# Ledger of designs, part 95: designed miniproteins, single chains, continued (2)

Each design is a single chain, and the fold is of that chain. pLDDT is the mean over its residues in the fold that is shown.

## One batch from the design tools (miniprotein)

Design m7504
Fold by ESMFold2-Fast:
Structure m7504 (fold): chain A 61 residues (1-61)
Amino acid sequence: SARAQGEQYKAKGDEAFAAGDYEKAVEYYTQALGYYIKAKASEEELGEILAKIKEAVNKLP
């Protein structure tokens, strides 16, 4: 399902972020956002993913 795909990409983004791979974290979180939109996730859940993308982008050189 779109929801399950979003959760998997969010987890991959979290792993990449923890590893210091901020470029990959942005990529995975952006994919998670797309799936969450398709799954009609709540504004709160979309806000959480957007915040994670912003944090990862702020870590880029």
Scores: mean pLDDT 86

Design m7505
Fold by ESMFold2-Fast:
Structure m7505 (fold): chain A 65 residues (1-65)
Amino acid sequence: SLFLDPEEARRIAEELIEKAKEAWKQGNRSLAASYLTAAMIYAAMSGDEELLERVKKLADEFEKE
């Protein structure tokens, strides 16, 4: 694994989710997608399956525009 504490990975994923939502609200779809991609990586690294499902659900919402 890349050297990262799972709890820190979870915290970073949560922060990235909020940044993705904010970028989306501001109409910056490219930035929102970048934050979501990063959030998925950190959520997967955290081992928190509920968090990973939240990111996937948000990505589905973004795809539907």
Scores: mean pLDDT 84

Design m7506
Fold by ESMFold2-Fast:
Structure m7506 (fold): chain A 60 residues (1-60)
Amino acid sequence: SEEEARALYEEGERLFEQKKYEEAARVYEELLERYPDSSVAFEAEINLGVTLLVLGVEKV
């Protein structure tokens, strides 16, 4: 649901702010898999990209 998607988004942001990047990436990935059409999906995709870049996983 939209509420669940927003809760995952907020959890991802909280983890990122705490520098728990691996956990933040997992939460954003779960959001995108379960709620790809939610209002926060686009922002979650961007934040996932930034998180993976910080972890050095993506080279793009």
Scores: mean pLDDT 81

Design m7507
Fold by ESMFold2-Fast:
Structure m7507 (fold): chain A 65 residues (1-65)
Amino acid sequence: NPVVREVLVRELAEALGISREEAAALLDELSKIEDEQKRIEILKSHGLSEKTAQNFVNAIRKYNL
């Protein structure tokens, strides 16, 4: 869903203080990784809290991004 993807890209860019282009590239990388725990670890390495990282990973799963 491109509308949901756009919202998540914007929220991820805001949360990390990065550009929308960088957030979109990060989201695309996460989408290629099937292991949800690995996705959480990557997001935490970029500066997100466990809870925020888990919320983004849940959204990726729910909306099949």
Scores: mean pLDDT 84

Design m7508
Fold by ESMFold2-Fast:
Structure m7508 (fold): chain A 68 residues (1-68)
Amino acid sequence: VLTPEQVARIRATTPEQLAAIGLSLEQARKLKLYLLKNAGKPVSVEELARFVGASRETVRRVLDAVLG
């Protein structure tokens, strides 16, 4: 699950910053929306990758870069 601090970090991160890590702008917007909507439950990297339309590796790298 995401901590409140991680949720705040995601809320503050722009789609452009997320895209710079390896996503398209549309994928970055979808990723941000999914994480904020699902902040209170465990996030599946595989489910998130399918929702966003990116590889699991790309999604994992973006999450590592934003959340630590």
Scores: mean pLDDT 77

Design m7509
Fold by ESMFold2-Fast:
Structure m7509 (fold): chain A 78 residues (1-78)
Amino acid sequence: MAEAEKKAKEEIAKKEKEIEEKRKKAEEALKKAAEAKKKAAKDPKYKEEAEKLEEEFAKLLEEEAKLREERKKWEAEQ
């Protein structure tokens, strides 16, 4: 029992750290996307930059969602 609980705790902590890192990256990408969109409104050459940053943000959100589902699986084992 104790070993299984310890492993679940370690995996949850690992997933929480990965979720936190993805959240920070997503927040940074969102800020960069907002700035690029602001520039794109004044100069169309920044439109591709804004689109790439939005794609990066969306990808990071998907990765965070997957990590949260993995964390829930380990939480169920507690």
Scores: mean pLDDT 78

Design m7510
Fold by ESMFold2-Fast:
Structure m7510 (fold): chain A 96 residues (1-96)
Amino acid sequence: MVEEREVELEFETPNGKAKGKVRERWDAASGRREYELTDSEVEGDDAFIDELAAHLEATYGLPADVARDILKNVKDGAGTLLLQAEVRRRRAEEAA
């Protein structure tokens, strides 16, 4: 059975704060679970982005470099879905 769930994200350090929703979904095309940060507000410096990336890796198993790229896109007003689609496209091009 395919499950989707949504969990609230709230993370704060002296270097910044983040709020949002983490959506877990099953991607039938890849046969993997994907995590997406939506409805998100991220404030902080590069040190905070690193701290939040480490938190996402520890909580969701998302590699820290991928998490950092997602967070930079969120901070710049881009969607997390767009970053995940771009990463998938680049991996397909490298594999072809």
Scores: mean pLDDT 63

Design m7511
Fold by ESMFold2-Fast:
Structure m7511 (fold): chain A 73 residues (1-73)
Amino acid sequence: DKLRAEAIQHLATALGYLDAGRWDQARRELEKAAELFEKMGDTELAEKVRNTLSLPRDEQIAALEEIRKELLA
């Protein structure tokens, strides 16, 4: 599905921003990914993405990589 691919791309972009210390840009990309997951009816996945924003910054990258692994399996 194109929506799923777009959501995964927003997660990848957010990871890049987190690695670069661009927290506001990372947050915007994560919100876009969560919104796309909600449009697909995957409210649990949208919640996981949003919950990542409440984690310590050093844990956010690991959490998002785990979400991406689940999506690509």
Scores: mean pLDDT 80

Design m7512
Fold by ESMFold2-Fast:
Structure m7512 (fold): chain A 62 residues (1-62)
Amino acid sequence: MELTAEVRRERTADGERLVVILRNADGSEQRELTIDEFNALAESLPRTVTPEQAAAARALRA
């Protein structure tokens, strides 16, 4: 299942900022991130998969 990311422009008291809305496959919102947070998360995603989780997924695939 795939997540979709939408870039949304929000108005704040200090002006405009961009936010990223992550959606589930059913279209519901999973979470809201700033552009900075989204970039940090995307860079961190490979690091959140532990070697144990990767090994378990590999074993189930076999």
Scores: mean pLDDT 61

Design m7514
Fold by ESMFold2-Fast:
Structure m7514 (fold): chain A 86 residues (1-86)
Amino acid sequence: EEARLEAEARALAGLSEEEAEAAVAGWLELADASPNPEAAALLREAARALREAVRAARAGDLEAARRHLAEARRLVEEARRLEAAA
């Protein structure tokens, strides 16, 4: 589990700036498309956490990248629960 987050953090470090911004933009598009405003807010927070994870990974701070990525995943999971309950 921690190993999986670290592998993803390393993958973020390998993304180009364009690829990283495309990934964040994709999460923001999911937020804008959400019919649930609370889920949309959580998805926007997840996109922010993903951007911080990318920034940390590019700086070589894989531990910070893992923490931000874990936060983004928790926010997405909570948003999915809210959408499923609608």
Scores: mean pLDDT 78

Design m7515
Fold by ESMFold2-Fast:
Structure m7515 (fold): chain A 114 residues (1-114)
Amino acid sequence: SKRDEILEHLKELLEALLNRDIESALEHLNKIRKLLNLPEAYAESVEEILKQAAWIVMEVKNLSVEELEELAKKFGIKEKIENIKSDEEIKKFTLFVAHMLTGLSKEEVEAKLF
């Protein structure tokens, strides 16, 4: 299903981000964008990939930056996107994106990505 394809590409995106493989991360991000009928994005850093993933959520859910940040805080992400640096923070943010794009619970997306 489209949901299962999004989850598979998010899992591969997470692995690429944890390995700091920006080229692979961007490839999987753009596969997600294509599945959601969004144009391809360009990114050269982990921060830019995370910002583009946030933009996908905002476009799909019709959210402002402030609304996205509020939902991220409720999900357990305290850091602003530009301040996400650690592997644990990257993992939490990717789970949040998976939750937002699929409608699956935090527990269900954790089971699918890990």
Scores: mean pLDDT 87

Design m7516
Fold by ESMFold2-Fast:
Structure m7516 (fold): chain A 76 residues (1-76)
Amino acid sequence: EELFKEVEKLLEELIEKLKNSKGDVDEVQKLMAEFFEKLYELLKDASEETKEEVREYLIEKGPEVQKAVDEALEKK
């Protein structure tokens, strides 16, 4: 439960940072890499079941992240 809230918060922070980016592809890639690094650290001590649930959640949220990336890159 708390772990999912932290994952949701990380995703919201990523989307916000992407929307505030200046459309630099390198910046977008760095933000994505930082997000996954923090995500892996949160999941380090999680059960395999929880890791699978987070994976499914990220797949479901993929379109929202893609929209934020597309909007960020359109500013270039």
Scores: mean pLDDT 76

Design m7518
Fold by ESMFold2-Fast:
Structure m7518 (fold): chain A 63 residues (1-63)
Amino acid sequence: GDAERNAEAARRAAEEGDAAAAGSAGYQKMLISGNREAGRKAVQAAADGDAEAAAEYAVKGAE
């Protein structure tokens, strides 16, 4: 589903060091799955320049 697709995109973005893309995937996951806390933390991590943390929050909310 879309949550899995967004988690995959976040992992790829983190591998390339793209914090903004990882955070964007987390935000999309928040809209689709309703996991607002994970999405919010992913966006915040991306704003802080932490691509790895942004991707982790995007993935952890995907169940």
Scores: mean pLDDT 65

Design m7519
Fold by ESMFold2-Fast:
Structure m7519 (fold): chain A 116 residues (1-116)
Amino acid sequence: VARLPVEPDESFEAAGVPVDVNDYGAAPELVEAARESAMAAAAEHADTVERITVSVHADGSVDVGVEARDAAGARAAAEAIARGLAERAGLEVEAVLETTSASGRAVVAVRLVPRA
């Protein structure tokens, strides 16, 4: 199955936090929900969060990555985005991965899928 030859990428700052939104053929309303949820989490957790990355997929799933100074801040921001996506787009958490970036920052990655 062929996919789009070029994916749209959106990058902006919310409350001084870099936010990247990658669209892999998702519905426009899901891209909007992801953008709004990431912006809200960035504003709430700007003191700890250094980067948010959101990837929205054609199957309705969303991958969220939060990089922060500490693991608690990364978890809180990732949870805020997951809550926003549950409320706006009816998604639920399928998987959570916690790790450390090459720069020594805490990273929390969350995969969300449509509720059955």
Scores: mean pLDDT 82

Design m7520
Fold by ESMFold2-Fast:
Structure m7520 (fold): chain A 60 residues (1-60)
Amino acid sequence: MELAEKAAKAYFAGDLEKAQEYLREVAKEKGVDKALEAAKAILTAKSEEEAIEAAKKAVS
């Protein structure tokens, strides 16, 4: 889902408010568990590219 990618990009850009907003939309569409897995993937990633890949996998 593009929302997970947008959350990862926002986080690495330093826009934590936008990252949280996109994760809330993931929770609405995919459920809270998927949003939490995406958030964990983004927070533990070492690069934006890793975060995007991991977040997409978490919400699929």
Scores: mean pLDDT 81

Design m7521
Fold by ESMFold2-Fast:
Parts: C-alpha cells; structure tokens; sequence
Structure m7521 (fold): chain A 99 residues (1-99)
C-alpha cells in the first residue's frame, strides 16, 4: 500500500501543480504561470517527472514575482524532492537557476 519514493515525488508535483492551477484560474492569474502549471500536469500524465519538475519550477519562479509565498513553496518542494527523487530535485533546481 506504500508508494515508491519516485511515485511520492510525482504525487507531490501533481498535488502542487493541480492546487496552484485551480487557484490561478480563479484569480485570472498570469497566462505564463497557467501554461507552465498545465505543462507540468501534462508531463506527469505522460510519466515525465523530470519535465514536470522543470515546468513547476518555472511556474513558481514567475508566480513568486507577484507573491513571495511561492518562493517559500518552491524551497519546501525542492527539499521534499531531494529526499524522494534526486534527479527531479536537480531538474527543479536547474530550472529555478535558469529562470
């Protein structure tokens, strides 16, 4: 009944992206943020956890420019990914640095 560490990482990315997409849609948020959140969900649907991590990182960096709580969320998610999927954590961190 327990998920693997990689499956837990995917679930953390899925939950974060889905919740943020719902919030941003209700607030008529930045279209670029919405596009990256949707791309993260699409990547997860395709089983591409690394691409999902990159898109979610880009969305959080963009959103953090208007709300600093998103930067805090990115730090928390990165710490979680480092414990569960070091490759996803590296992809996430690289996407943050490139943004």
Amino acid sequence: PLLSDRELAAEALLLTAAVLLSVEKKQNGDPAVLEHLQAALDALGAGDVLEAARHLARALVLASKTDPEYAKLAETLLATLRKLDPEAAAAFEEAIAAA
Scores: mean pLDDT 84

Design m7522
Fold by ESMFold2-Fast:
Structure m7522 (fold): chain A 71 residues (1-71)
Amino acid sequence: AEEVAERVKELVEAGASPEEIARETERLFVEAGVPPELARTLAGLVAQEVAAGASPEEVARSVENALRTYT
């Protein structure tokens, strides 16, 4: 969970697009054991947070919370 959250945080800090964040977050969630359809939905929500201007720290917290809930 922590490694996945840090990876997504690094992408946000690097200025990755919401589309790139969605794609990578979906992949990482599937690798962590989240079902593919749910991973896509959760990744879309994370990408919306990035598009709305959420900080890297806020995005990392959302990713950790999602993984803690669904894995």
Scores: mean pLDDT 82

Design m7523
Fold by ESMFold2-Fast:
Structure m7523 (fold): chain A 58 residues (1-58)
Amino acid sequence: MEKDIKELTEEALKAYEEGASADEISELIRKLGKEKKLSSDELYEAADKVTLEVIEKA
């Protein structure tokens, strides 16, 4: 769901800002997506959003 994807994206970006590695961010996205019961498509959407934000900030 859009709200769950947004929350996952925000939490992953917060972890990145706190110095998390790419592997830690990927694991966090997978963990949160499983916890929120996201579909594979929703997980890919969230991961793409995080990746774009990380590239923009890097």
Scores: mean pLDDT 74

Design m7524
Fold by ESMFold2-Fast:
Structure m7524 (fold): chain A 85 residues (1-85)
Amino acid sequence: MTPEELRAEAEELIKRADEFWAQGKYLESGEMYEEAGLLYARAQDFENASKAFEKAADAYETAGPYASSEFLRQMAEAMRKKAQE
């Protein structure tokens, strides 16, 4: 996939994740934000990858185990550091 295709897929996942969040489906929302973050990272869009992983952590913190959200926060921080380069 091209970087543009990866970003388009990630943006679609963000929109679907926002819809699941609005429905109170926080686990499904977190899974989609996490997938979007991975696609942004593959596209080397580290700024949007960081934001997506933070949103995934927020969703999992609302509905899931602490360990998952902590790992995603660490991934978001790593992507944020890459975005500064």
Scores: mean pLDDT 82

Design m7525
Fold by ESMFold2-Fast:
Structure m7525 (fold): chain A 76 residues (1-76)
Amino acid sequence: SIEELEELIEEAEELLKEGRVEEAKRLLQKAFQMMGASEESINQLFESMLRTLSEEEVVRLLLSYLKSELKQIKAE
């Protein structure tokens, strides 16, 4: 549901603020799965981004993306 997706995004943002990057990453993976991404495609996306970015930067960028997508969904 949209509400469950919103809760995952909010919890991931708080975990990231606390420096709990691995836990935030797990919640983002769940959020992407709820949006229809396969576990394999999510893992490939993370692997690709980690070649040039830190794990914290990857999590921040993906969190920003999901927050933007959630706003678009809620506005419609």
Scores: mean pLDDT 81

Design m7526
Fold by ESMFold2-Fast:
Structure m7526 (fold): chain A 88 residues (1-88)
Amino acid sequence: MAEELKKEADRAEKEGNPVEAIRYYLKAADVYEKQGNYEEAAEFYSRAADIAEKLGLPEVASALYQRAADLYEKAGNKEKAEEFRKRA
């Protein structure tokens, strides 16, 4: 399920559908988070945040970077947690 959502997000991004890419990355992040795969979940929240930033949605990007930082902290990756906390 999560792997299929990632492939759909990658496809949407390649086809120039950034809003759809965000939706699939957020769905993938939610699935990984519920499975306890916090680092993978954080990666997908950060990818969604990067796309939101490029779309000129800074409040959305900030919230997603904050979510990624919190998940990197849960994963024990303090370096990435601090990096994304600064982007929020």
Scores: mean pLDDT 84

Design m7528
Fold by ESMFold2-Fast:
Structure m7528 (fold): chain A 68 residues (1-68)
Amino acid sequence: GNREEAIRLLEEAIASTDPAEIARLFREVKELVPEHAELLEVGIERAEQGDVVAARVGAAELLKILKG
């Protein structure tokens, strides 16, 4: 379902070092879990600014929420 696909895409984002790829993955996750759109939009902005570390931390936190 949408939650399982979102988890898969967030795992890819955590494994990525490419800010453009992380931003793309976060946009896809936002479409799947719109209830978390605000957190994902912050993550997209950080990735677009080149802050890959902050973007990956946000992905890891959302991943915990979706899995727990």
Scores: mean pLDDT 85

Design m7529
Fold by ESMFold2-Fast:
Structure m7529 (fold): chain A 64 residues (1-64)
Amino acid sequence: MTSLGEAAAEGEKTGRVSAEGAGRLALAGGLSPDQARQVEAAAKANGGYISLEELIALMRELGA
């Protein structure tokens, strides 16, 4: 899916990932849909974006 590559490219370029992109990356990283929603919700709580570092930390915490 093109959207996964777009989300990864956005994080690489800006150090930030959109809420939708964060959810897609979480699913690709092997997280469950519920865990992916948790990651997406965290990004939405932070103005619709999450830093790449914070995304990686959340994914590790959730077992990705």
Scores: mean pLDDT 72

Design m7530
Fold by ESMFold2-Fast:
Structure m7530 (fold): chain A 67 residues (1-67)
Amino acid sequence: MEEAERYLEKGKELLRQGDYKGAVEYYQKAISLDPNNAEAWLGLAEAYSALGDFDKAVEAARRAYEA
């Protein structure tokens, strides 16, 4: 889905810029449109890990393996 890919790309860009809260927001938007997108779940895990939310990071990583 075109919209899901745009949110995924924006999440990656924000993660690269160090805007971890923004990355979480856009990865969550991507997942809401495509919950089977493993890359979006992995990006969410990386963003949560960077924020120190390790429990959420682990959960997101598990979701990526299920996708």
Scores: mean pLDDT 83

Design m7532
Fold by ESMFold2-Fast:
Structure m7532 (fold): chain A 58 residues (1-58)
Amino acid sequence: MVEILRKMREASVPPILEAREQARTSTPEEAERLLQEGQAEAARNARKVYEELGAPPL
C-alpha cells in the first residue's frame, strides 16, 4: 500500500519539476501552459501506476 503511493509520487514529481524548469526560460503565457501540462501528465502517470500496481508488489 505505502509502496504504491510512493511510486505514484515518484512518477508525478519529475513532470512537475521539468515543467517548472522549462517555465523559467519561457514567456509567462507558455509557463502557465507548461505547468498545467506538467500537472496533467503527473496525474496521468500517477493513475497509470495505481492501475498497474492495484495489488501490493511482491
Scores: mean pLDDT 73

Design m7533
Fold by ESMFold2-Fast:
Structure m7533 (fold): chain A 72 residues (1-72)
Amino acid sequence: SLLDEAVKLFLEMSEEEQKEFLSLVEKIAKEGVEKGLSPEEIVEKILEELKKRNDEKGVKVMELLLEYIKSL
């Protein structure tokens, strides 16, 4: 349900918002994997950057994904 909610919210974003979000996720995920970070730590770094950018939609998507990861 949390993952479904995150996907639904992402799909409600504009094309430009989706591209910006995915570009940021890809960049931070790549850097995090190279540093040996866990999936949870990577999502937390993405959240920090989205909050700095005032990307409220991106923050909500990543908060849902973080809760999903914590449920595993």
Scores: mean pLDDT 84

Design m7534
Fold by ESMFold2-Fast:
Structure m7534 (fold): chain A 90 residues (1-90)
Amino acid sequence: LTPEQAAEFDAGALLLSAAVDYVVGRKAVEKGDIETAEESLKRLKEIQKQADELAARSTGRARQVAQQTADDIKSMIEELEKLIEEAKKK
């Protein structure tokens, strides 16, 4: 793997990890398990930090892919945060 190919692969792996934690968090909110949902949110924030760091150290297409991954994870975080806050009001 070239460094660029490795970075694109790493971005894909981060996105998959984020998607799993996002689904777990959403299902936890659905059943009223706020503790598990907050742990999923914490993991998503750590994965976003890794995606941002990957984008910062990448160039060209790999940087674009890593940045898109970071942006997608940020959207997941914002959505899950809103769901958790709404659930706390029930």
Scores: mean pLDDT 87

Design m7535
Fold by ESMFold2-Fast:
Structure m7535 (fold): chain A 64 residues (1-64)
Amino acid sequence: MAEELLEKGRQYLAEGKYDEAARYFIEAVKIKPSAEAYGLAVYAARQAGNKDLEKEILSLAKKA
């Protein structure tokens, strides 16, 4: 399940849809936290310029 979300997020990254990619990576982190999922989520949120998504990701990392 988390693997499918990571794959879909990577597809959105390839299309330059960074906000959508970040949302999929955040959902993957919620299901199964991993360094890879966190890294991809942070990368996508920064590329989108979305500070609210960055804060959400950091909040998830602090609880894991």
Scores: mean pLDDT 80

Design m7536
Fold by ESMFold2-Fast:
Structure m7536 (fold): chain A 70 residues (1-70)
Amino acid sequence: SKEEALKAAEGALKGAEEALKSKNRSLAQTALHDAKEALEMAKEAGDEEGIKLAEEAVRIAEQAYKEGTD
């Protein structure tokens, strides 16, 4: 559902932001996985808001992974 997709995208965004703040590579890897899954869910649901949030989560998680050290 759109509600489930939006919730997943919001969760993925929070995870990505936490990973970036922590500089933790393992958290960044998990956040990237979750963000990509949230993006696919949002696309399947046709949730434009969820797609935007999930795309931002992917971007932040990729940066977090690049900056991570563990």
Scores: mean pLDDT 84

Design m7537
Fold by ESMFold2-Fast:
Structure m7537 (fold): chain A 67 residues (1-67)
Amino acid sequence: GPEAVAERVAELARQWALDQGVSPETAERIGQLAAEAVRAVEAGDFDRSRRLTEEMRKLLEQALAAA
């Protein structure tokens, strides 16, 4: 179901962020944003999904620049 997809995407995004060297706290937040983006798509809110994906990208870039 949609929630299982959101949870799986969150886990994959979190693990990928950890592999990039971001902190566990930031990786968890990236995972949460990824799950919310999936839920937005499932709700048909593509504008929200786009904004969440952009926020996730900026957060990841800032975390990597700070490392």
Scores: mean pLDDT 84

Design m7538
Fold by ESMFold2-Fast:
Structure m7538 (fold): chain A 60 residues (1-60)
Amino acid sequence: MEKLKEWAKKLGMSLEDLKALGDIGRTEGAAVAIALLQREAGLSEEEAREVMRALGVPVE
């Protein structure tokens, strides 16, 4: 996804690191991955949810 590359550049993270967070969101729940993004990258909850959606993780 093009948005995923944009997030990787914005966060200073590799695509591989973002995919790993997506896997955490799918296996342990989106809330866990959102909390990690807020902690590691200083994102707001809304921004972390946008990243999860770009990774194909359901965020409801």
Scores: mean pLDDT 77

Design m7539
Fold by ESMFold2-Fast:
Structure m7539 (fold): chain A 76 residues (1-76)
Amino acid sequence: MEERVRELLERAEKAIQKAEEALKNGDFDTAKKYLDEAVRALRELQRLIDEGKLTPEQKARVSELARKVAELRKKL
């Protein structure tokens, strides 16, 4: 469980990072692909939150990543 949460958080963060880089380069197709990847990871993390499987610190991190994805999507 702890390993799965860490993997999903890392996946979301890396996808957001790649999306930001793609947006900076004007590659909107690549940015959209990575944002969709981040959204999928965050949806899985939200299911784990609903099941009570994340710490308060992990929940805060998920919220921060979700807000960042929403902000980046507005630039598409």
Scores: mean pLDDT 84

Design m7540
Fold by ESMFold2-Fast:
Structure m7540 (fold): chain A 92 residues (1-92)
Amino acid sequence: SMSEKYREKLIEAEVAFFREIGAPEEVIEAIRAGDGVRAWLLWLGEVLGMPVEEVEAMEEEEVLKKLSEEAKKELEAYAERLEKVKAELLAE
């Protein structure tokens, strides 16, 4: 279906992005499985140097305040990449 193709192409774009920035394979596997929450927690744990359980226990605002400028730029680049991919897929 159209919806399935859209989802598959978004997952492929996300995988490509996270591989490009050198994310751990566990993050890539979570993205491929469609588990965005797990992928997010694993990536934050890697970036912050914290166990995933500690990241999960933190408020979102506290996590964002602890992110380096480099990590914040990676998040911005990720959001921009996804918006471009979404726009291209909707234009098909």
Scores: mean pLDDT 80

